Designed miniproteins, single chains, continued (4). Designs and how they scored, part 89

Each design is a single chain, and the fold is of that chain. pLDDT is the mean over its residues in the fold that is shown.

## One batch from the design tools (miniprotein)

Design m15280
Fold by ESMFold2-Fast:
Structure m15280 (fold): chain A 64 residues (1-64)
Amino acid sequence: MSPLLKEALELEDKGETARVLGRYELAARYFEKAAELYEKLGMHEKAKEMREKARESRELAQQQ
């Protein structure tokens, strides 16, 4: 596994953990960083998925 892919996966996991803990703004930031790395890897669908999760997390943060 490339170092960038490993980092993207770790950021995605951290985002999911933050979301489960209700730390929605932190979750959004992790998902945005994961999206940037997935784009650098040419994984455009994964990058889009991460951006959608970041947007959803920000919406939830605004409701708290």
Scores: mean pLDDT 87

Design m15281
Fold by ESMFold2-Fast:
Structure m15281 (fold): chain A 57 residues (1-57)
Amino acid sequence: SLAEEVAKIASETLSPEEIKELGKRLKEIADKALKAGIDPDGAELAKKASELLLKAA
């Protein structure tokens, strides 16, 4: 999936600290977008990617 590809690229390119920060920021933005009803499909993908990033860190 796109979320898995994004998480893989990030894990190969970024430090663990950068991955953790990126994951936290993506999760915050995705949660806000989901609550506001903004781009639900994109927000769900971003949330999944953020969870994969946070798990990897």
Scores: mean pLDDT 77

Design m15282
Fold by ESMFold2-Fast:
Structure m15282 (fold): chain A 70 residues (1-70)
Amino acid sequence: GNAQAWANLGNVYLAQGKPDLALKAYEEALKLDPSNEVALNGLRFIAGPPSNEKLSPEAVQARELLQKYS
């Protein structure tokens, strides 16, 4: 498979307001290439900046994937 194609698909889902589908696409990219910078940057975007506010389920999942792969 092509890691970059999966990472690009994740970005398309983010643009459509579908962070749940973006997370799945980024994880598939990272399974093929754990250093894929497009997927890692997409996950950092979903994870959001450091904040004292309650995280969304998608932000929590993005942070877990970043801990696993980065």
Scores: mean pLDDT 82

Design m15283
Fold by ESMFold2-Fast:
Structure m15283 (fold): chain A 69 residues (1-69)
Amino acid sequence: SMAEKGEAARRYFRELLRQGASVEEATAATLAKFGAPSPELQAILREIADTLRRIGDEIQAELDARRAA
């Protein structure tokens, strides 16, 4: 189903980021692997991007705090 494809795309995207890919690189690779986004996949990708922005902000804050100490 499209929901299953969206879940697979979400896991693939998250794994790419865990491996050090940028949000842009992970997005391009996920779209290449799973094809053009359906409305369901677009919604999932937006949710993932928003979540990763928050995680990135948290990581950056931790790095900045460590650098300042």
Scores: mean pLDDT 74

Design m15284
Fold by ESMFold2-Fast:
Structure m15284 (fold): chain A 61 residues (1-61)
Amino acid sequence: SRADLYARHSELLARFGTVTDPEAAARLAELILRFQEAVDAGDWEEARRLIDEAERVVDAS
């Protein structure tokens, strides 16, 4: 659901500060920006794909 994506995005932002690798942090910033662009465009499939990728980057960092 859309509410689910927003909740995941908020959790991701809360965890962003735990990322110590500058390269991973830069990738996350890009993915978060693209997520907002996808949401603004109404592209919920792309938004879900981007949040899934961002979560994997955070989990690996």
Scores: mean pLDDT 83

Design m15285
Fold by ESMFold2-Fast:
Structure m15285 (fold): chain A 62 residues (1-62)
Amino acid sequence: SKELEKLQVIYDFLVFVKNVELEMAEKLKDKNPEMAEKLKESAKETEKKVEEIKKEIEKLKK
């Protein structure tokens, strides 16, 4: 469905954002641990959105 296609695009984008946040956190963990923790917290919020969209996609699968 068109709705399923839109949710898949949103899912892919959020997964990409989460991965970037986690990679940045890993790179900064020794030089700026405070910023690394903030990025991990941001990634945690992004992960919550990923799980919400994933559940919506699963409900729309026929």
Scores: mean pLDDT 85

Design m15287
Fold by ESMFold2-Fast:
Structure m15287 (fold): chain A 60 residues (1-60)
Amino acid sequence: MLSAEEVQKIAQEKAKGLDTQEALRKVALELAEKGLLDEEEAKTGDGGELLELIRSKVVD
């Protein structure tokens, strides 16, 4: 299992390369499965919302 710090770095790198809602949702759902994001927000968020959720893991 990855540490929270390692997952935050991975999320940031993936977010840098993603600009579609589908790709962002895939990353957000993976993070939600690991308990790092809210599952409902990962499922229902739009691309911009998903990007902000992923970015929040870098600053938090």
Scores: mean pLDDT 65

Design m15288
Fold by ESMFold2-Fast:
Order: C-alpha cells, then structure tokens, then sequence
Structure m15288 (fold): chain A 67 residues (1-67)
C-alpha cells in the first residue's frame, strides 16, 4: 500500500526532525511495512543512529546540523 508507506516515511522524517536533524532525502528501497513500523518504534526510543542505512540501496540522508 503506497499510501501507508508514504505515511510511515513522513512519520520517520517527522521523528528525525523532532530530534533536531534535517532530513534531505529518504530512499528505503524495498523495505517492508513491518520494517518501517519497527524503524518508527526504534526512532521513538532514540536507538537508531543519525545516519540510517538499513540494507544495500536503503538510506536516509541527514545533515549533522542540530537547530
């Protein structure tokens, strides 16, 4: 479901930006909806590194600038 995927990607961006990180791009490739939900949960606990690289071809670009 493309709409559900888009909502999860928007939530990931929002959570990263709420931590003071600027998101310049998101490419998560063929990551499943369950994996995206797990990533959202991890971001809420602060356990995910500033640079996200989940597997080959999947990434989240962040700037190191905190505002």
Amino acid sequence: DAARRAELLAEIRRLLEAQGLRVTGIELGDVTLDDLRALVSALRTGAVPPELRLRPGAWVELTGERV
Scores: mean pLDDT 63

Design m15289
Fold by ESMFold2-Fast:
Structure m15289 (fold): chain A 66 residues (1-66)
Amino acid sequence: HMEEGKRKLEAGDYEGAIESFEKAVKEDPKNAEAWLNLAQAYAKAGDYGKAHHYGSLAEKAREEQE
């Protein structure tokens, strides 16, 4: 799901990227990179509120991994 999401972001398919990264965070909610990529996908889609929210979750997940 992570590689698929990144490919979709590169292609400009932000909706598909969001879907792929949502699956990635459901599979591994401790994966800070997946949360960060989900935040980036929402930012590129113009949803800055969700981008900020998921970015905060990415920082929390990264802290728990350390």
Scores: mean pLDDT 79

Design m15290
Fold by ESMFold2-Fast:
Formats: sequence, C-alpha cells, structure tokens
Structure m15290 (fold): chain A 111 residues (1-111)
Amino acid sequence: DLDEIRQRMLEAYELALKEGFDKKSAGNAAMLAGLADLSPEEAVETVKKLINSNEEEREKILKELRERIAQRFLDIIRQHRPNLTPEQEQQALEISQALADEYIETLEKNL
C-alpha cells in the first residue's frame, strides 16, 4: 500500500514542521512513519524523545526502532515472496537487518 505509506509520511512531515521541527527532523519523522509503520503523531513523538533523551534512553529507543524497521522490511519481502526456502529466509532477514542498520545510522547523524 504505497499510497497509504506516502500519505502517512507526508502527514508526519507536515505535523513535525507545524510543531517547530527543522526540515531534517521533519524528514526523520516522515521516514519513521513510513519505515517503522508509526502514525504521524507517534513518529513526531519518537523524534522528540530521541532529541531530548540521554545516551542510555536514546540507545534503547534506537534499538527498538531498528528491530521494528527490520521486521517491517522482512514482512514486505515475505509479502512479495510467500514461499521462501530456509536459505532465502535467512538472506531476507540479513538484508532487512542491514537496511534497518543503515537507516538508524542516518537517523542518528541527523538528530
């Protein structure tokens, strides 16, 4: 459902701007709404928590987001390929984790 994801991302972006986020932080909210399957309000709240958290709290939130994003990517792969072999399932898991890791690194850099 690409149109629904796109709309949710746009709503998160506009909500973040309305709440006084700069374009980078608003972009982070939009990406979390799309990739972590968060509502616009949840995405904006999550970015606020990341910006205002201490190191320990930030690491916990980022770990939870990484796991959620990896699961979302894995679900998308499984939706397109419902009959994966065990080897393909392992590859799908590894790809999903790698994509989540790259996004979390980008998110941290833009905080």
Scores: mean pLDDT 86

Design m15291
Fold by ESMFold2-Fast:
Structure m15291 (fold): chain A 99 residues (1-99)
Amino acid sequence: EKERVILLIEILASELVRRIIRTEDPERARRETAEITAKVEEAHKQSTTLEELRALLRELAARLGLSDAEVEAALAQPSRLEMAELIREAVRRREEERR
C-alpha cells in the first residue's frame, strides 16, 4: 500500500514538473521544481507515514486538477505503467478542458 502511494506520488510529481518547465519564468520553474523534488524525497523516507503520503498525494493531485475518483482509480492499477497511463490521460483531458 505505502509503496503504491509513493509510486503514484512520483508519477504526479513528474506531470507537475513537465507543466512547470513549460512556463516562461525560469526562476519560478526552478523554485517550484525544487519544492516538488523535496516533497518526493520526503515521501521516500522510512519515517513518513501512510497518512502523510496520502496527504501529499491529495496535494499533488489537486495541483493537477485531478479528482479523488481519478486518484483512487490510478491506485487500483496493477503496475506503474498503467498508473502513469491513467494519470497522463486524465491530465490531458484537464488541459483540453482549460482551453
Scores: mean pLDDT 78

Design m15292
Fold by ESMFold2-Fast:
Structure m15292 (fold): chain A 80 residues (1-80)
Amino acid sequence: KIAEIVKALQEELEKLISPEEAEKLLEEGNVKKLEEIAKKLLEHAEKTLEELGVSEEEKEELLKRLRESFEEAIEEARKK
């Protein structure tokens, strides 16, 4: 079940930004746009996980992983 949830979440996130688009924003050093996209992705992810009936514990762990990934990407963009 969790693998299906992760796949559904990934598909929703890819509708907002592709890995290629994210890489381009990182290379351009557009921190503000990356932060805005990360905020939207986290909001959509949280809503999607709630709608799919994921447990609170699993939801918190998945959102933590996603947030950490975005924070790392934004930090890399700041170096530009």
Scores: mean pLDDT 72

Design m15293
Fold by ESMFold2-Fast:
Structure m15293 (fold): chain A 56 residues (1-56)
Amino acid sequence: GPKAEEEKRKQRMIEGLEEAAKKYNIPKEKLDEIKELIKNGQFEEAERRMVALILS
């Protein structure tokens, strides 16, 4: 159902974010901010923030 798909998406995004943090040396403070967006279901904003950090 939609809730189960949303929880799976949260898990995948957090895992991807942690891998990106290792690859691009993202600070824990910024990582935690993006994790909070993911936990709140703000996937598009979380993705935009992650891309901005990689491109900065």
Scores: mean pLDDT 79

Design m15294
Fold by ESMFold2-Fast:
Structure m15294 (fold): chain A 82 residues (1-82)
Amino acid sequence: MSKEELEIEVEVALAVMKYALIRVATRDNPAAQAIIDAHEPEIDALVEKIRASTSIEERRKLVEELNQKVDELTAAVDAALA
């Protein structure tokens, strides 16, 4: 595994872990859970595309999209908790 491939795998793992932890942390908040449920299919689809890709360049772009979607989820959850 190259350093670049390792960095991509770590970024994917961190993004997946982040949304999973947000779901666990907000389990007692129905509004937050509904937001997570709405965003989860897009996150899952991006993770699947990254895992299916054989191109480092394509995987990097998909990881950027994944991070953007996780950030959008985080912002929506934060707004619901206010």
Scores: mean pLDDT 83

Design m15295
Fold by ESMFold2-Fast:
Structure m15295 (fold): chain A 81 residues (1-81)
Amino acid sequence: MKEELIERARELARRAEELFREAMEALAAGDSERAARLLEEAARLALEAARLLLEAGEISEAELEEYKAALEAMVAAMRAA
């Protein structure tokens, strides 16, 4: 069970990293609207992965809250750009 949660978290984290990479490429190309959408999706998947890691006992509640705050700050910064 816990191994399955960790595997799902890894899959979501990989997808989030890919979307983050695409967001950076879109931003470099001057497509800020696409970059914002991709970053928001990446942040959503990354947060879901972190929640699965909490369920699996791999991270603490405090670590999840810190991670959530960091993701929210990144999304806010992109929307402000």
Scores: mean pLDDT 81

Design m15296
Fold by ESMFold2-Fast:
Structure m15296 (fold): chain A 79 residues (1-79)
Amino acid sequence: LAARLEELRAEAKRLYEANRDNAARLAAVRAALEAARPLMEALAASHPPEEAELVMAEALVLALQGRTAEALALLEAAV
């Protein structure tokens, strides 16, 4: 679990840096994260910290890939 979380965090960092000059993509990711905030809070309240972090990291990777609908669906399914 810890190894997968570190892998996802590293991928999110790479994707963020690849998109750092893409203001529209980063604005869309920010909007998706704000929309998902209640789901992330519910996930953190109902799951162990490591599991909540894993799901949130995978959702962030999907959002940074432009797959924001899939990211939101993943968070909804996990809660």
Scores: mean pLDDT 78

Design m15297
Fold by ESMFold2-Fast:
Structure m15297 (fold): chain A 80 residues (1-80)
Amino acid sequence: AETLRRVVEGAIRLAEEGEVDLAVAFVRMATAVAVLEHLNAGDEEAARRVREAGDRLVAALRAGDLEAAREAGERLAEAA
């Protein structure tokens, strides 16, 4: 959870600097790892929540909506 919060914070900073593709890549990688960890633990609902939260964050980052990105980032950290 804490590691994923730091990744989310870093991704938002990258997006603020105009590095949206790098921010999306960071979120996608961290989300994939968290999804895999939940699936390996047999928690398909947690895996689904993490995937949905990660997709929401990626959409906000691509839209340039930093307020929505921060909201989605909090949801992702809570789900993981």
Scores: mean pLDDT 83

Design m15298
Fold by ESMFold2-Fast:
Structure m15298 (fold): chain A 98 residues (1-98)
Amino acid sequence: MEAEKLEKEAKKVEEEKKKKTKEYIMKSSELTMKAMLYVSKAIASEDEKERQELLEKAGKLSEEATKVDKEGKEESEKLEKEEKELREKAKELKKKEE
């Protein structure tokens, strides 16, 4: 059945979405933790130049984490749309067959 092939493909897209979502969450979390460590080092530093450099590094990591979160959301939405389109097409084919 053509509908079965589309349902299997939709299931693959669903699994890919789950995998990608976990990967983006982990990457964002790692960047956020690194940023927090640089902030902690900056607070402990008595050298103003070192403090500013550490805060700039923390800021860049926080911006990268935000970018990763945005990319992860966009990728998840794209895969969700693809899954939905495949499932709707399978449903239409199934209605035409019976």
Scores: mean pLDDT 84

Design m15299
Fold by ESMFold2-Fast:
Structure m15299 (fold): chain A 102 residues (1-102)
Amino acid sequence: SVAERLAQFSTATPEELEALAAIIEDKEPKYPDSLVVQFYKSLSEEERKMVKEILRAVVEQDFERLKALINKIKEDNPSLYLQLKKLAERLGLTPLLEAIEE
């Protein structure tokens, strides 16, 4: 499953992993009160599209695409970049952390 693949690259709880999987798969979240779901709902439609694409790149292990997407967001939407960095740090989402410059 998508959640099982994400678990290999993160320290996220099962509830957080299900929320991330729901975002990637365009499914209803099982845990709507999770920080992941609240973060996603706080975003604009354009920002949600970008986050979904980034999370798909993580799951697909497309590190070149992931780095390109992160670099684009860093330039075009610094606020979203900082929010994603904080989320990646909280979830221990290693491929996303590696794509984010310190």
Scores: mean pLDDT 82

Design m15300
Fold by ESMFold2-Fast:
Structure m15300 (fold): chain A 86 residues (1-86)
Amino acid sequence: MERARELLYVSPEVLEALHGLIKAADANNVEEVRKYADRLVEAAPEHEGALTLLLIIAGIAKANPKTSPEVVKVLDEAAARAEARL
């Protein structure tokens, strides 16, 4: 049962970065998107799911016609960097 608790546990660092990334992407703030995406990239080797969360946010951003192409590019580059760190 401890393994199930681990799967439901998201580190505070990853949660803070995720919250910041969602807010920045919704605001089309490229600089803040890069900042929070970089935090998720840095967390990816030690925090299972950080890459998955980053890919989900990138997918949502691409599906939203109001999202800036610059925000999409930053998210795609961050996802590639996170994958390279695993």
Scores: mean pLDDT 75

Design m15301
Fold by ESMFold2-Fast:
Structure m15301 (fold): chain A 75 residues (1-75)
Amino acid sequence: MERALRLAEEAIRVAMEALRLAETQEVINRAIGTALRAMGVQFEAEHGLVSDEEALRRAEEALREAREVLEEARA
């Protein structure tokens, strides 16, 4: 659980950095969507709505997506 929460928090931070760097509405929208998804994972994990294993998998996916959006924002 703690690892999943840390990864979800990191995904939120990366998505917010992508939002700060975004120069187009398309990238802004994708950064916001990714941040909201990562916040959802954090909420579900904190409230025990998913298993620790599922929370970790979803948090890892959210972080991967956040990093992809950040790379797009930097381009």
Scores: mean pLDDT 84

Design m15303
Fold by ESMFold2-Fast:
Structure m15303 (fold): chain A 59 residues (1-59)
Amino acid sequence: SEAAADALVDTLRAAGRLHPGGEAALRDALVSGEVSVSTTAAVLQAAGLLSAAEAAALS
């Protein structure tokens, strides 16, 4: 959903994990359904870019 995509992007932006070009590209991929929010959150958690609590909140 768009709201879930926006929540994930906002979380990464607040954490300083996105550059401007990456933010737009990630949001477009999530909104288009190319990647799921839950799958992306799990991958980012495994990479250390999201905490377990942040990833769980986005599921």
Scores: mean pLDDT 73

Design m15304
Fold by ESMFold2-Fast:
Structure m15304 (fold): chain A 62 residues (1-62)
Amino acid sequence: VEASEALRQGRFEEALEIALKRLKEGDYDSIGVYSLALRGIRGLPLDEVRAEVEKIVKEIEK
């Protein structure tokens, strides 16, 4: 949730840090957020990042 919110706001480096911390704690659902944060840092447009975040959140909330 926190990392997804950071991604929606364009704070990709913060989202990456949060997702990496979650992965180290055994929360493997954070892999998608981690990958998307890297793509955002690499230059993926914010609108596309937001669309991908919504797909990830819906998948986790099932």
Scores: mean pLDDT 76

Design m15305
Fold by ESMFold2-Fast:
Structure m15305 (fold): chain A 62 residues (1-62)
Amino acid sequence: SEASRQAGRAAITAAVKAGNEEAAKAVVQMGLEGKDSPEGVVRAAEEGGSEEAAAAAREAAA
């Protein structure tokens, strides 16, 4: 589960950094299903550097 947590965060940040907002939203949703911390998932999206992707992450978390 720790490996899944690390992989999930890295995937979210990478997708956001690449500018693929659809992929970022999908990965965020998958991360939330397996994580105890939706805040952490949203933070990973923000770390990717896109406000639009961060907004998509918050929408998926809601």
Scores: mean pLDDT 66

Design m15306
Fold by ESMFold2-Fast:
Structure m15306 (fold): chain A 89 residues (1-89)
Amino acid sequence: MEVIDADDLLAMDEAERAELLERAYREFREAALKEGRREEDIEIYWEALREALDEALALQRAGASEAEREAFRARLAARAAEVQERIAA
């Protein structure tokens, strides 16, 4: 799966960011289908990633504290693990 760098995304304009996210989704979906994942599972995973990215970008734009960023990273890791466990089951 392609790694999305939040700092790089913030340096891009809105249109470039949207295009990158669409390309990343397409590549992610193709890779996941090759691994035998169901389309419904792919959508669940992608929606969780997109929500997490939106939250990260909002926090960075607002100038969130280190404590808030750390809490977000912990939530992101927990969410990713939960989605991965559900898809793997």
Scores: mean pLDDT 68

Design m15307
Fold by ESMFold2-Fast:
Structure m15307 (fold): chain A 67 residues (1-67)
Amino acid sequence: MPSDAEIAEAFIDIAKGIVNIDKERGVLTEEQAKKAIEELDKLRKEAPNLSLDEFNKRIVEILRKAE
């Protein structure tokens, strides 16, 4: 089974994929997408210190704030 860290990395990759799709569709501006990606990269560095539930909440907040 993957570790919590590996699961967290997978969630970051999925979230980045969503941001890129939304940017390509015109749902997010280039600046909004860039900001969301930067926040996701910061969250990746914090992932080892977070529970999976807390990590998921922060991903959702990052995506919500991008809009």
Scores: mean pLDDT 78

Design m15308
Fold by ESMFold2-Fast:
Structure m15308 (fold): chain A 97 residues (1-97)
Amino acid sequence: EKEKEAIELLRKSQEALKAGNYEEAVDYSKKAIEAAKGVDPLLEAQAYFNLGIAYDKLGKYDEAAKWYEKASELFEEVGLTWYAEIARRYANLAKKK
């Protein structure tokens, strides 16, 4: 139930990001995080990353960096080292803005 909910919300956050609806992407990403917590750490990491992108696009760089860092840590925990490195790079770039 929660896993299916997390997947649906994550898909909606991705659609909102592609459409340029960044405030909507923040909302869906936060809901996806809540649905994924304790259920699927990969979905949770992806939701953290989408939340980071949404805040980055809204010019909220400190918030973006925070969520990119959380995504990086969780991607490392699940063994997705390359995704963790990408998220860390995004966090570092956001901190420079």
Scores: mean pLDDT 88

Design m15309
Fold by ESMFold2-Fast:
Structure m15309 (fold): chain A 71 residues (1-71)
Amino acid sequence: MSEEELEAEIQLSLARMYLSIAKLEGDEETAKKAEELIRKAEKAFEEGNLEEAKRLAEEAIKVVREAEKKK
């Protein structure tokens, strides 16, 4: 794997973990937003847009983290 591909895969894995946390907490709106961003990130990854995939995965993580701060 390239370094860029590895970085994108790591961010996607983290995003999926944060999505699981949102689902376990019953935060349906946050989970839906994170799922949408992860779906877009996975599509970008498949298309070879590694920077876009990483960015979208990081946005998914941010959405979950910001929701936790409001609790």
Scores: mean pLDDT 82

Design m15311
Fold by ESMFold2-Fast:
Structure m15311 (fold): chain A 61 residues (1-61)
Amino acid sequence: MSEEELEREIEEALLLMQAGLYRNAKDVEGMREVADRARELGFDELAEWIEKQAEEVEKSL
């Protein structure tokens, strides 16, 4: 396991956690910002998942 792989896993986990916090707060804009950040960092699957979660939250408002 490389330090680079560990840093990437931690960063992904932090983004997922942040998205969850915004989801609980029903902050659709915050969730979309996290999705944009995830995409910039190369976490495309995570970004797509967060965008889908944001859409579900928006529909529940």
Scores: mean pLDDT 81

Design m15312
Fold by ESMFold2-Fast:
Structure m15312 (fold): chain A 67 residues (1-67)
Amino acid sequence: DDEDFRAVSTVAAAAGYQGGPEAALEAMRRTRKLIEEAKSGNQEAKAEYDRLVAEAETLLAAHRAAS
């Protein structure tokens, strides 16, 4: 639960940097859907979720390094 919340927040923050509040909200919805699908056994949803989190972490790290 806490890990899921942190992952959703990370993806939303990264999307917000690129597309603003609307992009952040859509990223939250998409990420939550992927988490639920992954927990139901959808391995493609898990792979997409893992990629989104990794990409978001990379983007936020790059933003911090540039700041």
Scores: mean pLDDT 79

Design m15313
Fold by ESMFold2-Fast:
Parts: structure tokens; C-alpha cells; sequence
Structure m15313 (fold): chain A 63 residues (1-63)
């Protein structure tokens, strides 16, 4: 993926976390983890899946 596509996906994941009811700090942590995984050479699709799993886990922890 291009740097612009990665930045767009990071914004979408942060927004998804906030819409799921997570705090701004939690949403930022998920965005930062996604960007760190992509920077470490993880495939963009796998990094998105990992971020989505983190959102689900954080929501479950609130229940």
C-alpha cells in the first residue's frame, strides 16, 4: 500500500474505534499499533485485521 493509503486506513481505524465507544486514548493506541505494524513490514491487510481484533477485545473488556 502507498503511504497515503496507510494514512487513510489509520484514520478509518481510529474513527471505527471511536464509533465502537472506545476512548480517544484507546483509539490513538490502536492507530499507533497499526502504523507500527506496517512500519515493521507486516502486510497492510494483516495489520488491519490485527487493529480490528484490538477494537473487538477493548469493547469486550468494557462489558
Amino acid sequence: ATPEEVAYLAELLRRAALEAGLSEEEARAIEEDFLARVAAGVATADAVVAAMERIREAVAARA
Scores: mean pLDDT 84

Design m15314
Fold by ESMFold2-Fast:
Structure m15314 (fold): chain A 65 residues (1-65)
Amino acid sequence: SKEELIEEAKKLLEEAKKLEREGVLAVIQGDYDRLAEIQARTKEIVERAKELAEEAGDEELLKEI
């Protein structure tokens, strides 16, 4: 349903926020290889969240992404 798509998109965005925090730790540690992996994973998750929000027709959620 539309509501399920929106909930999944929001869960993915929360996962992306967690990965962004892990990315900050990677920078502090000077681990730029790990940072690159985190950034690639975050991009994939955000792109999936956009797809789900677009399928749900939730323009407000799309503007937040």
Scores: mean pLDDT 86

Design m15315
Fold by ESMFold2-Fast:
Structure m15315 (fold): chain A 65 residues (1-65)
Amino acid sequence: DIQTSQDNFNNMVQTQISTVQQLQSNGDTSSADQQYQNTQDVSNDFINTMNDSSVQQSVDQIMSS
């Protein structure tokens, strides 16, 4: 189910961003940088694995509604 996969991906990214913000607030910038890099790598891997830019565009359209 594409919708479920997209929802799971969005929730994961939101959780990672929240973790980065908490680490930065605590003054742990090195850990925050590592978490941010890991999130970027996972996001790029997901896009490459889906191998369909229209899927990402559809997600963006739905999420902006």
Scores: mean pLDDT 67

Design m15316
Fold by ESMFold2-Fast:
Structure m15316 (fold): chain A 55 residues (1-55)
Amino acid sequence: SDETLLALLRAMLESEGLSPEQLAAAVAVARDAIARGASTAEVLRLVGQTVNELA
């Protein structure tokens, strides 16, 4: 399920036209958050924050 969540997040972010740098950073943050047991809501919050900081 975690791998599926990461794949879906990557596909969604790619469809939004994000740069490769933003995609790599967002996926790395999501992977780290999932590894430490963060909730789905917290993972999504951190991904959004990371993308906004790199825009």
Scores: mean pLDDT 80

Design m15317
Fold by ESMFold2-Fast:
Structure m15317 (fold): chain A 71 residues (1-71)
Amino acid sequence: SPAMEEVRRLAREIARRIVENTDLSQTDLDAVAKVVANYLIDKFKDKMDPETLEKEVPRIVREALEEVLAA
């Protein structure tokens, strides 16, 4: 869906900004992922089913952070 594609795009953009500006060895990555996921769920709550957002967004955020860290 276009909305889910935008969620993935924003998750990658946010992850890139976090990795560029944060020493993740000094940061709780799980706590960061939760904050980003909650932000995206709230932003898209009127565009997508809430159950789908709550299930998919945390995974997308984790994948985005892992991809950016591996690059």
Scores: mean pLDDT 80

